# Designed miniproteins, single chains: the designs that were tried, part 74

Each design is a single chain, and the fold is of that chain. pLDDT is the mean over its residues in the fold that is shown.

## One batch from the design tools (miniprotein)

Design m2562
Fold by ESMFold2-Fast:
Structure m2562 (fold): chain A 97 residues (1-97)
Amino acid sequence: SLLEKYKKFAEENPDNADVWLELGRLAYAQGKYEEAAKYFEKAVEINPSGRVYAELGRVYEKAGELEKAKEWYQKALDLNPESERIKKMLEEVEKKL
């Protein structure tokens, strides 16, 4: 599978954030939200960005992990305080809590 091929790429290139991002997106597309979160966390550790933090929030929200989703959306907002999109994501998660 594509997921297995990218896992090998990550093993060979563990410091490449883009490889972990691709793994996260592939796992997410397959509904494997727990795996997707793990891969996105690896990517953000290498190259922190508000976009990846927001992607983590979305993954945890899809997994039903609303407290974790809120945490990652708050981290994303810290990097981009004026983002109306992230503010709306936080509002939606807080409404479900």
Scores: mean pLDDT 84

Design m2563
Fold by ESMFold2-Fast:
Structure m2563 (fold): chain A 97 residues (1-97)
Amino acid sequence: SEETEELAFAVAESLIRLLDWIIEKLPEFKEKAEELKKRLEEALANRDVEKILEEMEKFIEFLKEIAEKYPELKEAFEALAKALEETLEYLKEKVEA
């Protein structure tokens, strides 16, 4: 549905903002965050929902990687990863229907 596609775009925009924070605050992850941001921005510019869902999956794994390296962020990033996994499953179901 149109609403499902607009939700995917809104999520992509939110992930780009979080990647900007990671780029600024977590120098060890700057290069990987910049690469993910570029791919999400390209997918969003092309309104490519399938590509956004693919990049969301990669972003979830990236959050888990950061959580393992930064104990102080672990609880927050694991909670965010879980919420994004649930959102991704919902979006995949609605886009494929």
Scores: mean pLDDT 87

Design m2564
Fold by ESMFold2-Fast:
Structure m2564 (fold): chain A 70 residues (1-70)
Amino acid sequence: MSLVDALVEQAGLSREEAEKIAEETERLAIRRAADAGVDVTREMVEEALREVLRKAGLSEEQVEAVVKAF
């Protein structure tokens, strides 16, 4: 499942909101990888996703459901 589809289906977000969150997650993961001098890993994307979703006010259950589905 794509990250956008997981956000729509698991968190009840609109496709437009899901696309914005996916873009923010990707930017955060890329920035952290660059700062650390490493390639972007799946774990870095999942970590960034959890932080972006928590900032957006999603519950821990919703955050875990999205991360598991994507």
Scores: mean pLDDT 82

Design m2565
Fold by ESMFold2-Fast:
Structure m2565 (fold): chain A 80 residues (1-80)
Amino acid sequence: LETDIGIGVVDVAAATFKVGALNEAKRLGIPEEKINEILEKIDKVRDEMVARLRAGRPLEEVQAEFMKKKKEIDEEIKKL
């Protein structure tokens, strides 16, 4: 059940991030192709975090890594 709870937390975080990224990209007029690349990167981060939870990594560690990856993607969006 711990893994299921952690996956739920990661899923909500990833979904929230995708909504935020879509809204910001749309506001900035970023091309659809680049928006799709960003969404794919977020999905990849979600999958990596879920894999870590399934491997028994603590939720706190996984959340910290997710925030690090989110910062990297946010920086990439700023360069577009």
Scores: mean pLDDT 81

Design m2566
Fold by ESMFold2-Fast:
Structure m2566 (fold): chain A 60 residues (1-60)
Amino acid sequence: YSQEELDALPQEAVDRLRAALDHLEVDPARVTDEQALTLGAALGLSEREALLALAHLKSQ
């Protein structure tokens, strides 16, 4: 993902995915794109938002 796409991502999307992963006791580094899409859909995130939020959480 480009830096422009990450900068445009709402912090709320990142926070929602992080909270869901924390609740499930899953390390973001171990989450697949398919798992992020499934969780994102449950949280009301678009496919793009879910994948960008996961990429952001995996960045160092």
Scores: mean pLDDT 75

Design m2567
Fold by ESMFold2-Fast:
Structure m2567 (fold): chain A 84 residues (1-84)
Amino acid sequence: SEVEELEKRLKELEKEIKELEKQRDQLTPQQQALLDNAKRLLETAKEELEKVKQGDKSALRLAQSNLDAAEQLIEQVKKDLAKQ
């Protein structure tokens, strides 16, 4: 189902954030801000997925949007780290 795919995606992005947090001392203040923003977006996506499970179909698109935004921020941090 779409919900199961988004939950899987959420868990994978949480793992990526956890790995970046292990390297927090290597991150610039700007990269730390991107990481913190990604964490907030994932928390919002979790809340929206919970609403979908309660029958709010409009929350599905919001969850997708917040996961997409979080993924972009995570990829930016990873890209910036690879250049260091």
Scores: mean pLDDT 86

Design m2568
Fold by ESMFold2-Fast:
Structure m2568 (fold): chain A 98 residues (1-98)
Amino acid sequence: SEVEELIKELRELAEKIRKGELSEEEIKERALELVKRIRSILDELSEEQLSEIDGLVREIFEALLERENPDEELLKELLDLEIELGVKLLKYAVERVV
């Protein structure tokens, strides 16, 4: 599954950032590629998949904030994605109670 591979890559990126295994350029390139992939499939994701991806994007964001000089453009892209994911999750929640 494309979604399962994406989730795996998000988990691996978060772990490698926390371990200091990647350069700043590698982090930015990999994270921006994953953001583009998430956005391309955003409308196809289930509530459960959205929730898991949301959690992993937050993990990556938090790992970046722990660095001395995190890339501001990357932080903005991740924050924008978190907002997009959050809005989708809220829509599912509203549709369940209406």
Scores: mean pLDDT 85

Design m2569
Fold by ESMFold2-Fast:
Order: structure tokens, then sequence, then C-alpha cells
Structure m2569 (fold): chain A 70 residues (1-70)
């Protein structure tokens, strides 16, 4: 799975979030996490988010958690 494929899936899960915001976050975390781990974080963030802002907050929280346990 490529980072571009993961970005496309995240945009599909949270279409209200600008693609550029998702791309910036994923490129930053791609230094520490696999595309599969980033996608898992995006899927978990989407499950409990009720707004674009909540999705981004949850996404960063899951990405930071995965980065910490590496």
Amino acid sequence: MTLEEVIDEAVRLAPEVPREVIEKIFKEYSKYLTPEQILLAAREAAKHATSAEEFVENLKAYLDLFKRIQ
C-alpha cells in the first residue's frame, strides 16, 4: 500500500477535511509509521469524529500513539 493510496482513502473517510491538511499530516508521520499504520489511525479517527476538527484531533492522537509504541 502506498502513501498516496492511504491519502485517497482518508479523504474518502473524511471528505469535509481539505486534502492538503491530510497530505501534510500523513507526510510528516510517514517518517515514523508505515502507510498501513497511518490508514489504521485514519479509520479509528473516523469512527468517533463528529466534525472535521474532531477527525483531525483524533487522527493526530492515534498517529502519536502509534509513533510512541514504536
Scores: mean pLDDT 85

Design m2570
Fold by ESMFold2-Fast:
Structure m2570 (fold): chain A 83 residues (1-83)
Amino acid sequence: DEEIELAWKAYEALKNKDLKLFEEVKEKVLEKYGHMGPLYAAQIVYYEDKGELEKAKELYEEALKYVPKERLERIIKALKAKV
């Protein structure tokens, strides 16, 4: 699933502090899907892993304004299975 692979690549970019890679993934996600679901999922998992639970919650609530809950949670679940 390319959507899950893009979310994983964004997550790796965040862990490695690779801002250039993160922006490249963001552009590709917006071109293909028209929403930032994979990027939101990557950031939510990243901040949960760091123990920044309030930040993760804020990102989750923001994402729900643009991405269906079922789709967002599917991506998050798939990412957590890879971590």
Scores: mean pLDDT 82

Design m2571
Fold by ESMFold2-Fast:
Structure m2571 (fold): chain A 90 residues (1-90)
Amino acid sequence: MLSEEEAELLREFRLAATKVLEQINKPELAEELAEKLQDYAEGKLSKEEMIKFIEEVMEEIKSHKDEVDPEDLKEFEEKAERVIESLKKS
């Protein structure tokens, strides 16, 4: 089961990612991310699969970085790195 701290970190990451994905007109990817995070929280998705998907989302956003607000991009990258680090340490 996820700790309260891990659950809140994933929630904050989802909010930051959704904001950025909406700016690059990828709402379907935001929905897919929400589903993957829910599956991970329910134990239906492995840590390795979750990390891989987050890295794929990061690459998609980086390919559109000129379309993203710099402050929102920075917040997203910081939250994504914290989630990946947390998952790797668990």
Scores: mean pLDDT 83

Design m2572
Fold by ESMFold2-Fast:
Structure m2572 (fold): chain A 60 residues (1-60)
Amino acid sequence: DEGLKAFEAGNYEEAFNLFQERMDKGNLDVAPLTSEALNKWNIANGKKPGGGDLWLSAYE
């Protein structure tokens, strides 16, 4: 699993992109992993958890 390998390697941006691709194909089983990868990627960039612009639409 390329997404899990990227996540375990600390490459959260790549992991997020790979998990997002799986969700776009209808595989919602990775939704928690996608959120966790985005959260860790945002923290690594000094952003608040869930602070990606694309995810703000989830509140609208």
Scores: mean pLDDT 67

Design m2573
Fold by ESMFold2-Fast:
Structure m2573 (fold): chain A 81 residues (1-81)
Amino acid sequence: VVQQLLQQANNNLDLANLFQQGVNDSSVHDQLHQNALNIQKQDPQLGQILLDQVDNSGGTANILLNQSLSLQQQAQDLLNS
């Protein structure tokens, strides 16, 4: 469904913007890092993945942005079909 693809694209864009903000703002980066540490206490494997993503916030933002663009393209392709 086109609406689901657009919702996923928007969610990925919002996350990409948050991680990109973390690159430019140490307070945002510190909050993301603390959230990852809190998750690691409950789920060590997931928490470690999130810590790695926060440590590479710019790379994570780029991956999420590219996923958002891919989802938008898929939605447009379905609308044009």
Scores: mean pLDDT 80

Design m2574
Fold by ESMFold2-Fast:
Structure m2574 (fold): chain A 71 residues (1-71)
Amino acid sequence: PSVTFYGKNGVFESAEISGNPPEELIQLAENSKGKDLNEVANQVVALASEHGGKVSVEVEGDEVTITVTWP
């Protein structure tokens, strides 16, 4: 299972959900559109740590991709 968070210009724009990740990450993805990306990223990292997820972050210019994966 995974959740991928997409941001552009410092704003969270969308997420992609695969399988059955923790409900708190799904709700964060659903409720965070248009929020500050750094604020969302901090919440993603905290929840991922709590739920045993692995976080990866990729930055390309104005675009940021944050992916959380579970076994």
Scores: mean pLDDT 85

Design m2575
Fold by ESMFold2-Fast:
Structure m2575 (fold): chain A 75 residues (1-75)
Amino acid sequence: MEEAEKEAQRLIDYAKEKGLTPEQLEAVQRLADFYVKGMEKAKEIGKKYGEEKANEIRESLKAFVDEQLEKILKG
């Protein structure tokens, strides 16, 4: 949880440093929130189905977030 929150905060800080529009910053904030919630869900899945399944979800989530961030930054 703490690690996902730190990563989300780094994403927001990066967006602010890039001088993005308010709309882009809001999109990055929503993406960061989605990432945190997804990582929390992966932890729950890990408890029920094992860490291998949780890692598959984490990897898919990271790939999705990277793709969405690139789209937001490119417009």
Scores: mean pLDDT 79

Design m2576
Fold by ESMFold2-Fast:
Structure m2576 (fold): chain A 71 residues (1-71)
Amino acid sequence: GPIDRAIALIRQAMALPGISRDARLLMNRAIHLLRQGRVDDAIQLLEQARSQTTNPQARALIDRAIAILRS
């Protein structure tokens, strides 16, 4: 479903080079919130992770995950 697809994209973003520990912790927390059905809280953490990430591929994956969660 959409949550599983979003989690897969977030995990891909976390595997890319140049991801800070803080951004990774935010993404891990977002995955945990998604598994609890707390979609809006997860989106907020993903937006924070995106703002702390300079890797354009990681930002694109996070943006795709957020778009799926809002659809």
Scores: mean pLDDT 90

Design m2577
Fold by ESMFold2-Fast:
Structure m2577 (fold): chain A 96 residues (1-96)
Amino acid sequence: MAEEVRALLARAEAGEAIDEAEVRRLFREILEKYNPPPDLREALERAIELALAGEDGERIVALLQPYAEKYADNPELSAALRATAALAGILLHQRA
């Protein structure tokens, strides 16, 4: 997990309101750092959009699960998936 994502999650867990713009900034940094292939990139972008729309977390997990399995042997792409899931979780928690 990227250090910045872990720090943001810790702030959210401490009861701090996390700005949507800060989540979007970190998500862009994840995409730039890990440079995922187009299919995974679209899935990660869709996961953030669903979280911003307040969709069910189970739907987001179902969306990402096939990609988590496909890229399980790629540690960098797996890290991008986990970081994106953490950001989606922060957004969903604030919408709940």
Scores: mean pLDDT 80

Design m2578
Fold by ESMFold2-Fast:
Structure m2578 (fold): chain A 75 residues (1-75)
Amino acid sequence: SEIREREKRLIREAVIEGAGRVVEALNDYLKSEDKEKGAEEMGERIRRADEEMERRIREIREEGERRIREEEERK
């Protein structure tokens, strides 16, 4: 299904973006002079990246379900 292939591509893009944010947080932590504060900031940034990624994936899946329903209704 074209809809499923687009969904997979969009989810992959969302995961790559989320991973990029996590890598940035880890790099900033490694450069941090205050490791305790850096760890707390890293944890918050990773949490936000995870929440954003999950939200995007949910939106993508909901759009995919909507498109499948619309195609089934045309049959």
Scores: mean pLDDT 83

Design m2579
Fold by ESMFold2-Fast:
Structure m2579 (fold): chain A 117 residues (1-117)
Amino acid sequence: SKTEIESVIARADGTIIEEVNKVFKVKLNPESVYRFLGKSFLFDAHYLVSFPNGKIAARAQMPVIPVNLLNYPKTLSKNELLVGLTNGQIVGLVPGSLGTATLTSDPFTLKPPFPSD
C-alpha cells in the first residue's frame, strides 16, 4: 500500500523530507531530484488530476517529490504537493478524496543550476 507515502507527504514542509528519507531510505538534494525524475522512481500513487473547473488534466502513476528540493517559483500552501511526471515535467496539486487531485500549476521542468548528466 502507498497510503503511508501519502500521509508522510501531506505533512508540514519541515518534516516531509525527513519522513520521506526515512520511509524510502533516500537522501534527496537538488541533483538527486533531477536524477530521481530521470530514473522514473514511480510510487503507486494513481491520481485523477483535474483543473479547478473539474476538467480532467491527467491520469498517471506519478513520482512525488519533496517540495523543499525543487526550484519551485511560488510559496506552497499547506496541502499542496509537487509531483513529477514520467516525461520529466512537474505539476503542483492538492490531493482530494478517492484518489483525485486538483492542479495548482501548469506543468514545468527543472532548469539548471542542476548538473547535466
Scores: mean pLDDT 41

Design m2580
Fold by ESMFold2-Fast:
Structure m2580 (fold): chain A 94 residues (1-94)
Amino acid sequence: EAEEEFELDVLGGIALIQVAVLLTVARNQGKKELEKAASETGDALNAAIDAGHREAVERGIELIRKAGQAMDAGNWDEAIKLLEEAARYLREAA
């Protein structure tokens, strides 16, 4: 496997785990809008990884990381906004 392809797969996999954590927390807290945003972001991330769009995946990972930080701070609206921005960016690239 190409080193570039392996790196993207590893980074994408870590981000998908982060999205799965966000989705689980959203479900446990009854935050349906956050659950939807996390699910859509995960789908968009998978599509971007499959398409090999490294720049989009890297940007998406940054937005997902920021959404996780917002969620940890109790800023649910900001977390939703960041995930929606990530999903849009990832979808436009795929």
Scores: mean pLDDT 79

Design m2581
Fold by ESMFold2-Fast:
Structure m2581 (fold): chain A 66 residues (1-66)
Amino acid sequence: MSPLERAEELLRLAEEDPAAVLALSVEELQRHQKEAWEAARKTGSEVALRAAVALGAARDARLRQE
């Protein structure tokens, strides 16, 4: 799975089942967020940018909980 494909899947998951994204570890959220952000910067993909923002928000929520 390419970084763009993963970002698209994670964005879809965040929109359809936010609890599943929040169930990911902080480390997984941070890794996926960095990958999506890099994909957005390199390709200009709005999907990757939205995924990076959503994953970053989920990571921050998890960090505040822990």
Scores: mean pLDDT 79

Design m2582
Fold by ESMFold2-Fast:
Structure m2582 (fold): chain A 62 residues (1-62)
Amino acid sequence: GRAEKLVEEAEKLGVKLTREQAEELLRLASAHDLRGAMKVLQEQGASELEASVLVGVALSLV
């Protein structure tokens, strides 16, 4: 599913996401809350660049 693809792409960048966090990121992306999506990713240890890439992936999946 879309959440599983987002988890897999995050793992490639060394960012660990739960399925619940991936679903929340997809929800935030579909609502165009990019700041909220960035915050979730940075709280999981993503750099600003890694978070930007993963937000782009989430947007491509919604």
Scores: mean pLDDT 85

Design m2583
Fold by ESMFold2-Fast:
Structure m2583 (fold): chain A 83 residues (1-83)
Amino acid sequence: MELSLEKLKEEFEKWAKEKFEELKPELGEENAERIVKKAKEKLEELLKETEAKGLGREGVEKALKEVEELVKKEAKRLKEELK
């Protein structure tokens, strides 16, 4: 089954929007926007590496999880700095 990069980006965009709205009241708009943009950039790099390594669905799923964890980690770190 061809993994639609368009559908993958669409699902990520939805997740990113939800995360932005979640983080905005706690971190502020600028910080939330920066984290989301950074996540998008990292996803693009990880997907490029996944393609270069010939990894299919498994590699894509791993890339998505890695980006999700990075966003969560950065948000937590910033929250601790604001405390």
Scores: mean pLDDT 75

Design m2584
Fold by ESMFold2-Fast:
Structure m2584 (fold): chain A 70 residues (1-70)
Amino acid sequence: FEKIENMNEEEWKEFVDKLRELVSKYITEEGLDAAEAYEKALEEILGVPMTEENLEKFEEALRKLEEKLE
């Protein structure tokens, strides 16, 4: 998840917007719950399966990104 850790502010906004759009699409079009839609959207954007391990790594990468965007 080095790509996430190295995002600038604009790249992060684009990522969040795309994530929100995909989550909404999976909920409204496929009838997934919020957690399932979120995992599927992340899998599509990042190209990796959202296992417990990968989700934890993603959260750690987000914390590092927040630190850099300070």
Scores: mean pLDDT 78

Design m2585
Fold by ESMFold2-Fast:
Structure m2585 (fold): chain A 79 residues (1-79)
Amino acid sequence: MNGEALAADPKGLTREAMEAGIELAMRYMGYGVMLAAGMSGRQALEEHPVADQLVEDLAVLTGLSREQARRRLEERLPA
């Protein structure tokens, strides 16, 4: 669930939202290293400790369970 409404216009994005987006993107970059090593997206998500924290953060933000949030992340990583 959204805590605060973000602007619909790209021009209206807050600096705080941009900073949070950058942090999230850097976590995804870690998965790329594991994928390059021959792991599947699912495997990389399981092996990388910070991925579990990302799943927890998404679960809190969306109101979904950890398992549901994890499944959404797995869809973002080509396997």
Scores: mean pLDDT 57

Design m2586
Fold by ESMFold2-Fast:
Structure m2586 (fold): chain A 94 residues (1-94)
Amino acid sequence: MKENIELLEEAVRYAEEGNGEKATEKLKEAGKKIKENPDDKVIPYIVEAAEASRRSGIRKAVEEALKIAKEVLKHSKNVTKAIGAILRIIGLQL
């Protein structure tokens, strides 16, 4: 879980630096690890990575964050929180 949060925080940093390739890469890496060990505690970090990516115009990173949020929903103990994150990220794609 800590490693997943660190990958999401790295994605935020790369997005804020305008490095779309690295931001997307870190989100894909986080997504793979989260799929293997899903935890609702990552939800706020997924949302922040999506919001940072949207502010920097990195559409592919927002799309990867949405995929991660949908994967967390499948295993979520807090369905309402996971759905809220998905809806917020969908809004960022509009």
Scores: mean pLDDT 83

Design m2587
Fold by ESMFold2-Fast:
Structure m2587 (fold): chain A 91 residues (1-91)
Amino acid sequence: MVDVEAAARVVREAVRLALKGRAEEAARQAREGLLRVGASRDVAEATEQGVLLVSKGRVEEAARLVLLTARDAGEPELGEAVARALLEAGA
């Protein structure tokens, strides 16, 4: 069972790190953290790209990428939690 609250926490921490100029490290931490909480590889990789997009000010695109990828992977609740974390922390 995927802990969606733990996933959201990982994403919020990664976005904070990315906004401090450590985007590549933050993206790697997001990917690894999502895999640890039981997310699929597709959602973990989309979240890594999402953190990189947030570091470039492309927050809405980041959220959409994760939401669509998670829906296709059969993890819509995880996708909604991660997308919300990207939007809230990236604002």
Scores: mean pLDDT 86

Design m2588
Fold by ESMFold2-Fast:
Formats: C-alpha cells, sequence, structure tokens
Structure m2588 (fold): chain A 88 residues (1-88)
C-alpha cells in the first residue's frame, strides 16, 4: 500500500542520513506516521501497518546502535514496543 511505500522511504532516508539532524527528522517523521495511523486507520489496517513498520524500525534501530546513537536507538525502541502492543 501507499503507507508501506512511505515507511520504506522514511527508512531509506534515515539510513542515508549524513548528519544527526537528518537522522532525527526521519525518526520523527516515522513517529508522526505511527501517530497518524492510530488516528485514521481501522484496527485491522493498523495491525497491517504495524506488521510492515516493525522490520523497518528494527533495521533503523540496529543502524542507530551501530553508530553509537543511543538516544535515537532508545527513541526507535519505544516506537517499536508501541507497534508490538498494537499486535496484541
Amino acid sequence: SSGEALLTRIRDNFLAAETPFEAEVNAAMLAMAVSIAKKYLSEEELKEFARAAIPLLEEMRAHAEARGDEATARYLAEILEELKEILE
């Protein structure tokens, strides 16, 4: 879906970020996408969104950890736990 394409672009931009500013903007865009999805998607659509978002977020968190960016890694981990809660 278009939502999955958007999430993939945010992930790609995050991984390509050359500055802390660019990384933070893309992490914030992902958080905003999750917030908006919770507002507008049905329960079934939100679970589908969460299933698509989780592997992308895990990849982003691993990259943040590899960079030593502990603050961004923690931020992404909080979003990841929130998405896992949606699937319960």
Scores: mean pLDDT 85

Design m2589
Fold by ESMFold2-Fast:
Structure m2589 (fold): chain A 88 residues (1-88)
Amino acid sequence: SVEEALRRAIDAAKAVVLAALGGAPREVIDAHVERVREAAREFEAELPEYAKRILEAADRIAASTTVEEIVAEAARLSQIAHEALQEV
């Protein structure tokens, strides 16, 4: 369901934050970012603008070079996904 996909995106964003704060390798962070992208593609047909915003936020996490940037962008992604949950 759309709600399940949005919850997976939120859980993956939380995993990005925990991985970044815990000093995990970049490949672990990238794996969680890909989980966000997979979830966004799943609800793109029903919530196209939210899927676009979440994918753009995932791209910003992937482009971030510091822990502080990664955490901030993951928090923004989580906010977008929570906003989308209010629409369903």
Scores: mean pLDDT 89

Design m2590
Fold by ESMFold2-Fast:
Structure m2590 (fold): chain A 93 residues (1-93)
Amino acid sequence: SVIEEMKKIADELVEALRAAGAPDELIDFVKSFLDHLIEKVSKYPEEYQKKILEIFKEAYETFRELLAAGVPAEEALQKAFDILNEKLSELHS
């Protein structure tokens, strides 16, 4: 399902942060944030869920590319969150 794919991306992001040596407090915050966001999205129509999944994929790919380029995990995460917030804001327009 779309929601299961979002959860998988969230889990992969968390594992990448852990592998990059991010502090436990940051990892816990990110897990909580994504869990709450996915729970909220699960109540949306399927068409909207699919659009949000594509945004999750875009944010995650940006995060991965920045980590591969040697950008610090916290900075790469902030850029991913910026993309997520920008694109999600566009959906309700």
Scores: mean pLDDT 84

Design m2591
Fold by ESMFold2-Fast:
Structure m2591 (fold): chain A 73 residues (1-73)
Amino acid sequence: SEFEREVERGILDIAAAVLRVIAENYEKQGKKELAEWLREKADEIRQAVDAGDIETARKLLDETFAELKKLEE
């Protein structure tokens, strides 16, 4: 449904903004490469959302979380 897609788009847009905040915090901690990577992923997600490609945006977000989880292992 269009409503479900609209909600998902909103969530993905917020997620991209949150990734930018997380990146700023990592940069403050001296983790500049991780911060740069997160900003790049946030930009890619935002661009996919703006293009209406919700599936690509979701995939990019999932990929970003998977990589962050690997850093904890």
Scores: mean pLDDT 84

Design m2592
Fold by ESMFold2-Fast:
Structure m2592 (fold): chain A 83 residues (1-83)
Amino acid sequence: SELGLELLFGPFKEAEKLIKEVEEKDLKKEEKIEKLEKAIKLLEEAKKIIEEHKHQIPNVEEYLEKLEKLLKEAKEKLEKIKS
């Protein structure tokens, strides 16, 4: 059976939403840190699932590239806020 990509995209969309809220909302430093840490966790979990099922996912490299880009963005934002 084909892997249900909606299960992978659920965590991915939630992570995108959390990162966007940090950008668009006037949040306190602690809330920004919490949202970014949650986004990073969701993206790391999605990455693990994609890597474990890479042979079952069409165009897996495209999804991994997009995920790594978003993960890097979230980590860079978190480092900037903590510094």
Scores: mean pLDDT 77

Design m2593
Fold by ESMFold2-Fast:
Structure m2593 (fold): chain A 72 residues (1-72)
Amino acid sequence: GLSAEEQLREAERALAEAERALAAGDTVKAQHYLRRAQDYLVGAAARGADQERLRALGERLKTLADRGGISL
């Protein structure tokens, strides 16, 4: 499986894709990438990822979900 660091990088990529999808008005695509980011953050936390990085990425996830009106 992916390391904690690899899962954090994949979460960051998924959040960037979600942000681009929201900018394009594609809420369905944004929801897909936000769920993907959430799964990677859960996996990273389970592997002992840095708590400050988890918090920062979790806040970005929440901000993008709120901005798009998306339930996770």
Scores: mean pLDDT 90

Design m2594
Fold by ESMFold2-Fast:
Structure m2594 (fold): chain A 74 residues (1-74)
Amino acid sequence: MVTLTVTNENGETGTAVLPRDATPEQVREALRKAGGAKEDDEIEVAGTPMSVEGLAAAVRAGTGTIDVKVVKKK
């Protein structure tokens, strides 16, 4: 299991727990539930822009906690 700490645009944080084999759809739902992310929002991990598919791959490779920030596309 991997814990996502999701910070939204307002600085509010939420937590979601995902299985290591989480699909991009499950990651998107976790971002929506924990951080209120919409489909047109971008995400960052450790200050790096990342796709939902890229975050799913990070969840598969990781154990522990991943810090995710939701940012608006310009």
Scores: mean pLDDT 75

Design m2595
Fold by ESMFold2-Fast:
Structure m2595 (fold): chain A 80 residues (1-80)
Amino acid sequence: TEEIRAEVEEVERLLEEAKKEEDVEKQLELLDEILERLREVEARVLADPSTPAELRRRVVLLGAEATLLYLLARLKLKEA
């Protein structure tokens, strides 16, 4: 649980960095890393039934937000 919490906190920090990134290519690189880390966290959450509901909700919300940002960044690249 503490390992999952620490990784969730790190992903939240990286996502805030991605939101502030003005270079679309660098933003996509950060989001690719975030999405990969989230896949690992999701696997750990699914394997650990003792994971608190608060952490499960944070993982779901992070996944939704990171995915939306990734799609928007890719659209921005196609329009350029």
Scores: mean pLDDT 83

Design m2596
Fold by ESMFold2-Fast:
Structure m2596 (fold): chain A 67 residues (1-67)
Amino acid sequence: MNNEELAEKLKEKGLAAVEALAKQHNASEDAIKRAKELVEKGAELVKEGKPEEGDRLFAQGAITAAE
């Protein structure tokens, strides 16, 4: 799997996780927006060949959605 395919899969799963967590925790629109931005930035880092940094941003996105 190339970095582009991995980034797309992780972005799709990350956005789905943010939506699920936001629904479960009644997250604010601002929290959902921030969480989605973190997931998108994480996916770009994975695409650039920085999967550790991307993974960190995905984790921050999930935490933000669950606040």
Scores: mean pLDDT 79

